# Designs tried in a protein design run: designed miniproteins, single chains, continued (3). Part 19

Each design is a single chain, and the fold is of that chain. pLDDT is the mean over its residues in the fold that is shown.

## One batch from the design tools (miniprotein)

Design m8628
Fold by ESMFold2-Fast:
Structure m8628 (fold): chain A 119 residues (1-119)
Amino acid sequence: SVKELLQQAIDLFEQAAEHFRKAAELARRGDYDGMVEHAEKAAQLFEQAAKVARQIAELTGDPEARNLATVAESAAEIARKAQELMRRGDGDGAVKYAESAAKLAETAIEQARALLDRY
């Protein structure tokens, strides 16, 4: 159902944000390998969340669901950029993009919860 897809998108965004939070903690401790692994997992989860959000938009034809999909897709692109920068050793650039992706995830979660109340 649309409700199940919205909840799935919320869960994926929450997991993605948590993996970036863990990557930042590991970076501060000098655990490069752990940082890269969690950043890769975060980027994958953001990409999965964006696909689910786009599926909701296609199923419903709802302009608000299309807006959610656009925000989700932007978050996934920024998350992938953060992961690439972490892999290359650009920690400062990576943190800035990861924080931007996390903020977009919070916006997407709020939009998905508002949609959940309507379905």
Scores: mean pLDDT 84

Design m8629
Fold by ESMFold2-Fast:
Structure m8629 (fold): chain A 85 residues (1-85)
Amino acid sequence: MLEEAEKLIEEARKALENGDVPRAQSLLGRAVDILSELAKKIKDPKKQKEVNALIDAARSVLGDPERVEEALRLIQKALEIIKEE
């Protein structure tokens, strides 16, 4: 699951570099679903709360084509915290 989320995030970054915003939105949506499931397994309650806040923020902006880069940054921060677990 973690490796799948990392691959989706990397492919989303490449899609944004190529101007393919709809593809990036789709890939990031799938990554967010995986990270949401991984967040449930975080042992530290403070880290779990922080990851859930980042995921919620990412979901709120992901539907806006002009804010997809913001969603990517939020999702990358959530991934970093999960990887520290």
Scores: mean pLDDT 86

Design m8630
Fold by ESMFold2-Fast:
Structure m8630 (fold): chain A 70 residues (1-70)
Amino acid sequence: MAEFQELLERIDELYKQALESTDPKQIREIQREMADLVNEGDHRLPRDEAQRLADRVLSYLKEIEEKEKA
């Protein structure tokens, strides 16, 4: 429980930081960190929680990518 909540909070923080940043390089680095967190969660968390985490991050990454390309 604590680990899942901590990862979720960090992902949410990274997403907000990406939205606040105007530097494309920083946004790309944040996207990479989010992907790394998904991989780490997939290895350390139960399947159900890892799937939920991955789904949330996938939505965030798509939003960030759309804003960066727009």
Scores: mean pLDDT 77

Design m8631
Fold by ESMFold2-Fast:
Structure m8631 (fold): chain A 79 residues (1-79)
Amino acid sequence: SDLLAYAEELFARSPEELIEEYGEEAERYVGKENELSPKRRLEIATAGVEREGRKSGREEEIRERFREVALADVRVLEA
């Protein structure tokens, strides 16, 4: 599926690239995620998780948990 393939591409990008490209939107759309497309929600959520990971010092654990949930959600949305 297009969204699943895009999610895998997105997750292959560096945390720095994700925060730079989507970090401002992640802050702007807190509590307004339902106004966004599934693709845009995935982009900003991924950047938000990377930013929170840096703050907590548990980047890998937070990232892995988020990506498992996000991929499951993407599969449901495309089913």
Scores: mean pLDDT 74

Design m8632
Fold by ESMFold2-Fast:
Structure m8632 (fold): chain A 86 residues (1-86)
Amino acid sequence: MEALARSSAEELLQAGVSEEWVKSLSPEEQVDVAVAVTLARMAAAIAKVDVDAVLARAAERVNRAKNAEEAIEGIRRATREAIEEA
């Protein structure tokens, strides 16, 4: 779990999510966001969609989120839209 959360946070940072935003999260919120990112990666891979494109779209929504709950919903929406548009 800890290593998975760290890896998912790095993927979000590479996609353009603010480092300050990631640091503003509690450890529990970081895990919840990491789980959402992991599910997004799995869904993109299953759907044969470009994972990097899905994560970039998710990052734009996350950077506009005010809290972890909005960020998680943003990741889910970005993932769904990318798959539906493919």
Scores: mean pLDDT 74

Design m8633
Fold by ESMFold2-Fast:
Structure m8633 (fold): chain A 87 residues (1-87)
Amino acid sequence: SSMLEKIEEEKKKALEELKKFPEKDYKVGEESLNRVLEAVKNGESLEKIGEVAQEGIERLKKEKVEGKVIMLLIQFSGKVQEILRES
């Protein structure tokens, strides 16, 4: 769908930014982005998609990744919520 295409493009943008960080931060960030995208593909509610994003943020904090990586996940999650509300 057009919404999934927009979300995939936002994910690609976030992944390009993540490539600037150490491989460990990139891998955890990518996995967190992928979990949010899977929740969208599975037709989960906006609330559930937000919960999946929050779990990702908590994991990134626990893994002591760069604050910019956490910010990228927050920004991606906000864009996902925006796109889905406009559907």
Scores: mean pLDDT 87

Design m8634
Fold by ESMFold2-Fast:
Structure m8634 (fold): chain A 86 residues (1-86)
Amino acid sequence: SLEKLKELIEKYGDAVPIANITEENREEVIKRFLDSLPLPDEVKEKIREALMTLPLEELQFVLAKIRAPTDPEERIKRLLEFVESL
């Protein structure tokens, strides 16, 4: 809805949502992203489960925001801050 989109823009700010993430590929996109980070497998699985509960539109903003920095440590920080906010 338009109201949900406004909420997401206010929450995630400057992030451009990743339109190429679909319901069909979201699990693979999440797995590939988490596999790129130096996190324990147990932590990766917990985060994967959390990300899979998000509406597609919110996931597109969340991953855009987390992936914006190229530094793995900053990506991990943003990811953990997001998961803690759930």
Scores: mean pLDDT 77

Design m8635
Fold by ESMFold2-Fast:
Structure m8635 (fold): chain A 86 residues (1-86)
Amino acid sequence: VEEELKKIPELVKQLHDADPAVRRNAALELIRISKKVGKEKLEIAKQPLLDALTDPDERVRMAAAIALQEIFGEEAVPDLLALSKA
């Protein structure tokens, strides 16, 4: 759990990486960490993941949407609905 907590700030930085593969992998790794540490420890990742929903790479957008749903669940529903309505 402590090792997973150390990775969260690094993964948040990776969500802004120049390489879309790095951004996609960061979103997916945040899902894995959420299974161990709970959503409250990942609050700092919520806004970066919301920003990734408008990423130019479709795979990054998909990974961010999955991560928001898996990590924040019901708390992310209003954000996802707003995006679906433009």
Scores: mean pLDDT 76

Design m8636
Fold by ESMFold2-Fast:
Structure m8636 (fold): chain A 74 residues (1-74)
Amino acid sequence: KLLTEEQREQVLELARELAEELNLPESAVDSLLAFIRDPSATAAGVETALVTTLLDYGREELAREVRERLREIF
């Protein structure tokens, strides 16, 4: 399912919060934001991208919390 503009705005805000918390490099932040801003971005694709990023940084608890937050958005 494609994101609505409202869902996209909320996900972009969440992604920026996570980027700040994880101290992601600028290139990683740019890639995540570009992925979310893509008109073809799906809810499942965005969830996968955010959750796998958190798991790659060893933030398993935060990945679970983010999945729940995304359910509130979607």
Scores: mean pLDDT 77

Design m8637
Fold by ESMFold2-Fast:
Structure m8637 (fold): chain A 70 residues (1-70)
Amino acid sequence: SMEEELERLKEELIEAGRANDLERLEKLVVRMVIENSRETTIEILEEVLKEVEDNEEVSRMLKKAIESLK
């Protein structure tokens, strides 16, 4: 289902962020933008940001991505 796919993508984004894997994080963000609405992508990225806010570089990248979609 779409809900299960979104939860999986959110978990992958969180894992990439926690691993400081910026290349994987960027690829997953691009995939989110292509496969989902702007509103859904913003919502998921804001949820991911809450889970990885202690990582300055990852947080900066995610905040920039969210800003670019607004």
Scores: mean pLDDT 84

Design m8638
Fold by ESMFold2-Fast:
Structure m8638 (fold): chain A 61 residues (1-61)
Amino acid sequence: SEAELLRKLTSNKVEDQKDALLQLYKEGWSKTELKNIVDYIYNLLNDEEMYKELMEFVESL
């Protein structure tokens, strides 16, 4: 569900965030769109280490 996906993206758990990003990628979202989601999460959580790890993860897809 969209609610569960949003919950995972905003959870502060990198593993849940990666799972949600991977699911969106499998559904046809581009790396550019996923990086925009990571930017949005950074604006909400302000976690620089999470931001770097998620950006690297998206680039590795």
Scores: mean pLDDT 85

Design m8639
Fold by ESMFold2-Fast:
Structure m8639 (fold): chain A 55 residues (1-55)
Amino acid sequence: EEEELKEIADYAVENAKKGGATPEQILESIKKNLSEITDERKKKLAEYVIEKVQE
């Protein structure tokens, strides 16, 4: 469900920040992986992570 994907994205961003990653590092990592994702659900999750980091 879409809400679940948003929750997973939020968790991933928070966990990365707790680990010392900067928003820029998170964005770079996700953008690099996005070009290799063929699964629509995973692509949507990556988009939510990007949105969350940019806010």
Scores: mean pLDDT 74

Design m8640
Fold by ESMFold2-Fast:
Structure m8640 (fold): chain A 63 residues (1-63)
Amino acid sequence: MTPEEARERAREAAREAERAGVAPQNAKHGLDVAEKEAEKGDARGALAIAGAMRREAQHLRDS
């Protein structure tokens, strides 16, 4: 996965997390960290943050 692809996934995960009820400030913080990792070329780090946001969103939906 390229850093650009990881960045797009992080943006989508942040929107998904907000829709699921994650506080907007927390979703934005996660997105900001993921975008910084992607800009450094760390696609794995950015993808891991996106995955964490998606898991939190799923947990809230299942509640």
Scores: mean pLDDT 79

Design m8641
Fold by ESMFold2-Fast:
Structure m8641 (fold): chain A 84 residues (1-84)
Amino acid sequence: MSELEQLQKLLEILKKVIPLLEAGKVDEAIEILEKAAKDPSLSKTVRDALKELAEHFKTLSQKEALEAVRKLKATLEGAIRRLS
């Protein structure tokens, strides 16, 4: 799969996580990330990144997790725009 396709898939996962974090559903957000980290259609690099993000969220407050994911989403959208 192309790098662009992998980045787009990661962005779609983050778009699902953000509303859960905004609603205070941190445990549900972590569960989405852990499930995505087991998706064989994603590259190992993306799966490893999602697994690390899920583990990191277990140590963060809702506010910190939301800030981290919004920053990551903005960086990812910028990367996709440059590759398109």
Scores: mean pLDDT 82

Design m8642
Fold by ESMFold2-Fast:
Structure m8642 (fold): chain A 99 residues (1-99)
Amino acid sequence: MKEEAKKYANEAIELFRKALDLLRQAGAATPGVEAALRNAIDYAEKAKETLDEKYFVNAALSAEHALREVERTHPELQEAIDLLKKALENFRKALELVK
């Protein structure tokens, strides 16, 4: 159970990093989007280390903010959007395992 939660959290972190890299390459990593994704990654790393529900929730909220902004401003960046959605789903699965 803990090992599975850490696996999903780690996969989510890697997907957040890939999405951020794609957004930077596309010139779509605005200060707001970059801050939100950096916060999501930082909280996700803490969640992975502690398995504390609070860090999972905060990571998800920051990532959802970034996702909504990207969908609003750059809906054509479908690959980055799909990576963010997949990361959020993996993170929600990890959260269910640590409740």
Scores: mean pLDDT 84

Design m8643
Fold by ESMFold2-Fast:
Structure m8643 (fold): chain A 98 residues (1-98)
Amino acid sequence: DRIERLRALALELGLPEPVAHLAALLMDMAGLPEEEARAALRKLAESLKRTGKGEEIAEEAARLLPLMERIRELVEEAKRRGVPDEELERRAEEEVAA
C-alpha cells in the first residue's frame, strides 16, 4: 500500500508517528510521485526540527487524522462517480478491436 510506504519513509526521516501518518494520507490524496513526496517529507522534518514544536504538531496531527481519513473516503467516492467515463472509453476501445 502506498500510504504504508509513505508513512514508513516519514518515520525513517524522524517524523512523529501521527505526523507521519497524516503526511502519508495527504501525499497519497494529492497523487504526488514518491520522489516529490519524499522531498516534501524531508522538508517537513527539517521544519519540525527548526521550530522545536515537534510534540505540539504531533498532537495536532493526531487530532486531524480522523478528519483527513474521512476526507480521503469522500475523494475516493468522488472518483467512483467517474467510472462511467472510463467504461465508455473501454467500450470504444473494444469496438475498435472487434
Scores: mean pLDDT 70

Design m8644
Fold by ESMFold2-Fast:
Structure m8644 (fold): chain A 95 residues (1-95)
Amino acid sequence: MAEKKAKAMELIGKSMDAFSKQNYEEALKYFEQALELGKDDPGLVAATLYNIGLVYDNMSNLEKAKEYLEKALQFAKEAGNESLVKMAEERIKEI
């Protein structure tokens, strides 16, 4: 559904803006909304889960960061996104 994907991408933009401003709770809220809208798109799910992992890493919640990065890795493999697979694997090793 093109409209749901467009709204999910808008929410990702808002969450990235919040993340850049260190408003981690707001960033997570928008990413969660984007995941629900984009749940049928493995590539969007993978990228969003990766970014949620980065938010938790910046919050020093290493348990949640690792959990979301491992989920991102699984969806990235499903989506065939080799770049995101490498990024998720590298980030998991650093935690």
Scores: mean pLDDT 87

Design m8645
Fold by ESMFold2-Fast:
Structure m8645 (fold): chain A 70 residues (1-70)
Amino acid sequence: MNDAQIDAIVEALVAEGVLKPEDAETVKRILRESKDLDELRQRLREAGFDEETIDAVVSAVKAVENATRA
């Protein structure tokens, strides 16, 4: 994903109340560093995010990737 897509995903999750503003920086970094969705899930768990937050982030990434392919 490009930086604009990462920013859009994280800003949307903060606006929806899924992410706290202070967690936005950490999630943006994890999204930039993750190679695939499995690594993304693992890194988010290691950072202490709950399963609801992890699932929301992964779902947003999948939606962006599917829109790019469709």
Scores: mean pLDDT 80

Design m8646
Fold by ESMFold2-Fast:
Formats: C-alpha cells, structure tokens, sequence
Structure m8646 (fold): chain A 90 residues (1-90)
C-alpha cells in the first residue's frame, strides 16, 4: 500500500509537469502557475499522508487539463485518481 501510494504520487507529479508544459505552450501562464502551486501542495499532502487532499489536488489538475482542451492528459489523471480512491478503500 505505501509503495502503491508512492507510485500514484510520482505519477501525479509527472502528469502535473506535463500539464505545466502544455499550459505554457498554449500561452496559459496563469494555468501553468496554478499547476505549479498544486504540485507544491501535492508534495505537502503526500508528506503529511493526507490522501484526501491528494485526491482534491488530482481532481483540480484534471479539471485544469480539461479546461485547456488536454483531454488525453485529463484521462490519464482520472486513471490515477481511480487508483488512489481504490487504495484508500483498503
């Protein structure tokens, strides 16, 4: 479970970095700055073992991806959200 949550955390960090790159490429600097802020909050939530906060952050990342038309990236984030939700039930 700890190793599985750590993998989910690393996947979310990777997807956040991809989303920052996509936002900056589109000239959406405010969205990129928001994702950088969420990435820092995600690190803090993981360190505090606040998995509910990690889910909230992941959902916001997904919503930002959708708002930028990054539908494939949003689907990848949603897949990671589903993994984290299943791990929380166990």
Amino acid sequence: IEEEIKRVYKELLFLADALISAARYLGQDEAAERVEQLKNELKKAFENKDYDKMLEIARELRDIARSLGQEELAKLIDSVINKLEELKKK
Scores: mean pLDDT 85

Design m8647
Fold by ESMFold2-Fast:
Structure m8647 (fold): chain A 68 residues (1-68)
Amino acid sequence: SNKEKLLKLAEYLLKSKDLRAQYVGRFLLQQVKQNLELTEEQVKALVKTYLGDSELAKEIIKKIDEIF
């Protein structure tokens, strides 16, 4: 389900030492708590918005591809 995918990604992001990644993770948890869905494309756009074209952003996008 979309909820399970968002939770799995949020748990991954919250384990990061990067505060921007943690922020995205907390945002995803809030979306799940409110029963809101996000598409793969919306989640990737969110990562690019907060982490830019960083190596960490590329690793997270690869993780999104594995989850979705």
Scores: mean pLDDT 84

Design m8648
Fold by ESMFold2-Fast:
Structure m8648 (fold): chain A 57 residues (1-57)
Amino acid sequence: GSMAERVERTRRRADETIEQARKVAEKLAGSPLAEATKQAADEVIEQARDFVAEAEA
């Protein structure tokens, strides 16, 4: 397959991972773990975005 196809699949998977991380953070927003969960979700989102950016470079 083309590099563009691989990048597109990676982006779709990254988007799904980001969405799942946000949903987990939202579910725990009212708990004592809310802040720690938000920080963990933000780290996952950042790593996913960096991975996509590197793959596109």
Scores: mean pLDDT 74

Design m8649
Fold by ESMFold2-Fast:
Structure m8649 (fold): chain A 87 residues (1-87)
Amino acid sequence: PSAAEEEEAIRAIGREVARVAAASGRPPVVVVESEEDRRGAERIAEAAGVPIEILSLEEFRALTGEEKAEAEERVRLLLQAVARAAA
């Protein structure tokens, strides 16, 4: 896709992220595997105007017990936002 198409997709995702964050009262979590993914997550956070917690895959895998369960729920918030923006 073109840079303009990427920016529009990021803005669409950002709008849905802001919506789910407001509804849940919790910042979503994004798990990233690369610096490119991290930059994308940062751009989505900027477009949403709300904080997003960014975890590397290693950081996410290191979580245990309650922290892991909480992070998993907050990842579901992000996935819901992305799915809605793509629909």
Scores: mean pLDDT 81

Design m8650
Fold by ESMFold2-Fast:
Structure m8650 (fold): chain A 77 residues (1-77)
Amino acid sequence: DEIEKEFEKLIEELEKEVTDEEVKEKYGVDLSELNKENKFLVLAQVALEKLEKEDPEKAKKLLEKIRELYGKKLKAE
């Protein structure tokens, strides 16, 4: 499924921007213990907060990508 592939690709991009240490500090969870959907939500939240502080334009673009993927997922249901 193309939507699933885009979702996995976005998770990979987010994993490059967010460390396991940051997630443990903020949420008290290990990324390896999370299911795919929860892993995505946690990674997206941390990445958005970092980007909002450093580059609001990149944060806006990332949020649009997230909204687009969720919009496609909702239409597929």
Scores: mean pLDDT 75

Design m8651
Fold by ESMFold2-Fast:
Structure m8651 (fold): chain A 86 residues (1-86)
Amino acid sequence: SIDELKEELVELGYPLYKRRNPQSTLERFREILDLVIEDPKKNSYLIPMIVDLSPEELEELKTMSSEETLKFLIKKVKEENKKLEE
């Protein structure tokens, strides 16, 4: 479900988000996720706060559903976390 995917992204993505944005909060991270899910075309500019995307990936994301957007971001966060572990 959307809620399960959101919680997975929060668990995996918040440590990365906090590292990139030390003065930010979990509440703001959840707000950003809600904005991106609600309107990826309008709010995709917020995604660089979470992970780095290529211009091509950003354009693809603008066409995604809420579920597809969450799955894509979970994948990108997992890739970034793996790089940071070793």
Scores: mean pLDDT 83

Design m8652
Fold by ESMFold2-Fast:
Structure m8652 (fold): chain A 81 residues (1-81)
Amino acid sequence: MLLELVRLGEEGRERFRRELIERGYSEEQAQAAADAVRTYALYGDYGTALRLMSKAGLSPELVRLALEESLRLSKEIAELL
């Protein structure tokens, strides 16, 4: 159901944001990366996700982590479809 997809996307976004903060990234970097992950996972918009991360000035390491989490979360969402 749509509510389950939205909930999983929001939970995944917030979990990833908290994980990044625990790893020492700033609130701004963690938020931008988490928003990009949610964008890709819920909408499949890879280009917009990459642009959001680039505009926020995220490091290559953080971009890679966000892309890996995007693929992981998108698989979890796909299992509900």
Scores: mean pLDDT 77

Design m8653
Fold by ESMFold2-Fast:
Structure m8653 (fold): chain A 69 residues (1-69)
Amino acid sequence: SMEEALKQQGFELAREAARDPGKADEYARKLGLLAAQAPSIEGEILLYAARVTTPEITAKAVNARADAL
């Protein structure tokens, strides 16, 4: 489904943020924007980010989501 595809995209953005410190802010912002545009999966992708990235990266994604609303 489209929701499943968006969820997998969110998981990939979280993994990329963890993998590439130089682009972590960019990936965190993209993740936050995706969460803002997909409320049915926002909790799941942000929870995944919290598990695989740092608290700092997760906070940036949460703030980017809030700013987009």
Scores: mean pLDDT 85

Design m8654
Fold by ESMFold2-Fast:
Parts: sequence; structure tokens; C-alpha cells
Structure m8654 (fold): chain A 97 residues (1-97)
Amino acid sequence: ELEKKREELVKEAQKKAEELRARGDEEGIKKLLIEGIEREIELLEETYKDPETAKKIREMVERAIELELAGDQAGLDELQEEYREEGEEIEKRLASL
């Protein structure tokens, strides 16, 4: 069930991303990425039952949304750098599960 839902979501996301790129809608692409991350967090919680990792990713996504709504570009840049380090740790942790 999970694999089938993920396949559908990936196809829809790719299709929308291509349409948004053709239109030059950079904000739409950002929104699509944030929504994609939220869905991945839900799948991680269901698949690995790792609430600590999922919680960290969710907090980062919520912060990104809040900063974007406030127009805080500097905060977004800082969050992106933090995400790179956390992302590496998360990948390593998930690989050990």
C-alpha cells in the first residue's frame, strides 16, 4: 500500500514541477517542495516508526514555512545550511535501520 501511494505522489509531483518550471513559477516550486517533504515525514513515521527523526524534520519544515511567510530570506538561508548537516545525520541513521 505505501509503495503504491508513494509512486503516485512522485509522479504527480514530477508532473507539477515540470509545469511550474515551464511557467517560471519559482514560488510554486518552493511550495511543492515543502509539501513533498511533509509527505515524506508522514511516510517515515509510518515506515520506521522513528518519531524523533520525523519530529526534527517537521520542525524544520514548519520553520521554513513561517520564515517564508514573514519574508525572512536570511532566516531561510540559515535554515538551509542547518538542514544540510541534519540531513546527513538522518540519512546515516535511516541507513542503519
Scores: mean pLDDT 66

Design m8655
Fold by ESMFold2-Fast:
Structure m8655 (fold): chain A 60 residues (1-60)
Amino acid sequence: PKVEVSYSGDKATVTIELEGKKYTLTVSASAAEATAKGVEELAKKHPEDLLAYLETASQF
């Protein structure tokens, strides 16, 4: 998927595009790189699990 990270102060917004859908996660700036790498790794191994995770995590 396409993963983009945008930093804003102590927070980071991770935007993921997967199969035409956009998901946005707000994390701490220090966790942003690990979060982006985790998303990319999960997409390689278990894309269905990534979709379920993103739908759960981005509903608020």
Scores: mean pLDDT 75

Design m8656
Fold by ESMFold2-Fast:
Structure m8656 (fold): chain A 84 residues (1-84)
Amino acid sequence: GARETAERVKRGARVLLEGGSLAEAARAAGLSRRTLTRLLNHVAEKSGYVSSVPADAPRRALLGDKAAFVVSLPLEELAALLAA
């Protein structure tokens, strides 16, 4: 369900926030790298989140910024955004 997906995404986001690679984050989430990236982007888009990181920043910095945002969300809110 949406709550289970939110828990998985939050685990992956925490690994990214702690300086882990996208591959490590995806393994922790039990998702593919593509799926984790898609879900992080989906949450940012549906929430209207505006990154403070420049668009031309390295991919790891952009992913880390989105991961920090996802980790900051309550689980119920993250589940609702993932279902949107």
Scores: mean pLDDT 81

Design m8657
Fold by ESMFold2-Fast:
Structure m8657 (fold): chain A 68 residues (1-68)
Amino acid sequence: TTDEDKALLKSAGISLLNGGIISDTAKNALINSLKSKLAPDLADTAISIVKSETDGKTLGEKLLSLAD
């Protein structure tokens, strides 16, 4: 589970590094994916990051940091 959680966070983070402003639709899709796949405590942390960030690069960097 932990390695799968890290893989999901890294994949999401990398995809966001080339993005600008993240749409509400994209944020909601990411939040739903994180809720369904991550352990509850890690999901809560990741979802908090997604909700607090509007810049894709910053969001991507924070998700990559959380994965390591």
Scores: mean pLDDT 76

Design m8658
Fold by ESMFold2-Fast:
Structure m8658 (fold): chain A 71 residues (1-71)
Amino acid sequence: GEKEERAADNAGAAGAAYGANEEAQRLASIGGKHARQGDNEKAAEYLRKAAEAAPTERAREALLKGADQVS
């Protein structure tokens, strides 16, 4: 729903602000697309993959928090 979509978008934006690289941003964008389609399980999966690709601890934490919020 709207809340899950917002959580995924916020996680991606926070990741970018905290130094997420292009790969992490791409994966977070895919997660946001799945959240908008109501596929919260895939949204969480892609946000976790984005966190694994993220080079900074802050970006990883933001993306993992987003994954928890949409799952």
Scores: mean pLDDT 72

Design m8659
Fold by ESMFold2-Fast:
Structure m8659 (fold): chain A 93 residues (1-93)
Amino acid sequence: MKKDIEEGIELLEKKAEELRESDPELAELYRKMAEELRKLLEGNYESIENLKRLSVRIHKLLSEKRGIDLEAILEKLRAADTPEARELLRLIE
């Protein structure tokens, strides 16, 4: 659990740095997401709602920039229906 969050923060920070030259808007969103995750680790659970909103914005931006239908991505996530998704919902609560 905590290891997953730490891993996520590191990955988001790395992606933000990498994307800074190719996609500064997406890089900013990833950086904000890492920031909110750090606040969550400190016990600020209000950051969960911000993380949800940022996730939606990132997916929408990727869909628009790549011409991918966001519905297709959501459909794949729903089809997966894994215990991991359920654990993520618990983390959010």
Scores: mean pLDDT 64

Design m8660
Fold by ESMFold2-Fast:
Parts: C-alpha cells; sequence; structure tokens
Structure m8660 (fold): chain A 59 residues (1-59)
C-alpha cells in the first residue's frame, strides 16, 4: 500500500514538472517529501499539497 501511494505521488509530481529527490509515506499516513536542491519553495508547497491529497484519496 505505502509503496503504491509513493509511486502515485512521484508520478503526479513528475507530470506537473515538480522535481523531488525522495517521497516517503509513513505508517501513520503522513508524507515526507525531500525536494531537489533546485526546487523552489512554491514547488515544494505544491508537492506537499498534492501528496496530502493523494494520501487522503487512497484511504
Amino acid sequence: MTKEIEEKIRKELAERGIKVKDVKVNEDGSVTITPSSDASSEEYDEAVRIAAEIVAEAR
């Protein structure tokens, strides 16, 4: 389950052109996103929002 959610998040972010170094879904349903060093604060905020929506929809 967590791996599939991580893959969905990575795919959605890639489709939107958002660069992330890593995506991890924790057992409690929280998400840790590590942005790439060249990502803007706005891209990071968008990545966190998208990840939260995907996790909410998966549960």
Scores: mean pLDDT 76

Design m8661
Fold by ESMFold2-Fast:
Structure m8661 (fold): chain A 70 residues (1-70)
Amino acid sequence: MEERERNKNLSKGTMVTYMSYEDPETGAEMVYRLVLAGEEEAAEIAIKNSSPENSELLRKAKEKALKELE
């Protein structure tokens, strides 16, 4: 992964993580949209850096998006 892309994905993932702390549904929606846009790495960063409870919600959003892509 290129350093610039990695930095962008880290920034996006971190932002979504923080958004999920304020509004978990918005965080989940952002993860869902990121995966549909092909930004799976940013979604994974958001999930990995979230609390266990928020991480579960975000992970379900990712799984839903991946199924929609089929």
Scores: mean pLDDT 76

Design m8662
Fold by ESMFold2-Fast:
Structure m8662 (fold): chain A 94 residues (1-94)
Amino acid sequence: VPPEEGEKYLEKGKEYAKKGDYEKAIEYYEKAIKIYKEALKENPEDEETRLKLAEALDNLGKVYAKLGDLKKALEYQVEAGMIMLELAVERVLK
């Protein structure tokens, strides 16, 4: 299961993004991503944590797009998309 601390930071990131505080949104999304990536080092096949990581990466990419950093936006959105594609392929092969 995803770490509760990661979920707390993901929700804070969403809250600040809604308020237009993109600097704080980035800070909290990066904290959530770090926690989820660390959890996946111990349990790489945790589907729920991989979904939460993809969500945090997609949301971070959207914030960078709003700030005009299209290169970072694309990098994070591609990473999120790759996680979602891997999960979809794994489900088809089982």
Scores: mean pLDDT 87

Design m8663
Fold by ESMFold2-Fast:
Structure m8663 (fold): chain A 57 residues (1-57)
Amino acid sequence: SPYERFLRAREAVERGEITVEQLAKRAGLPVDRVRQILDGRRPLTEEEVRKLAAAVE
């Protein structure tokens, strides 16, 4: 599931395995947007879930 892969991406950032900046660059999303998504401050779209999932895989 793309959502399950997104959750693994969030956990990887929390563990320090990847930075928010690296994840954002791989996903092609703005750093501030990725930070807001990971902190739960902004709802995410299905497209953003797919991009973040692909960035970790």
Scores: mean pLDDT 81

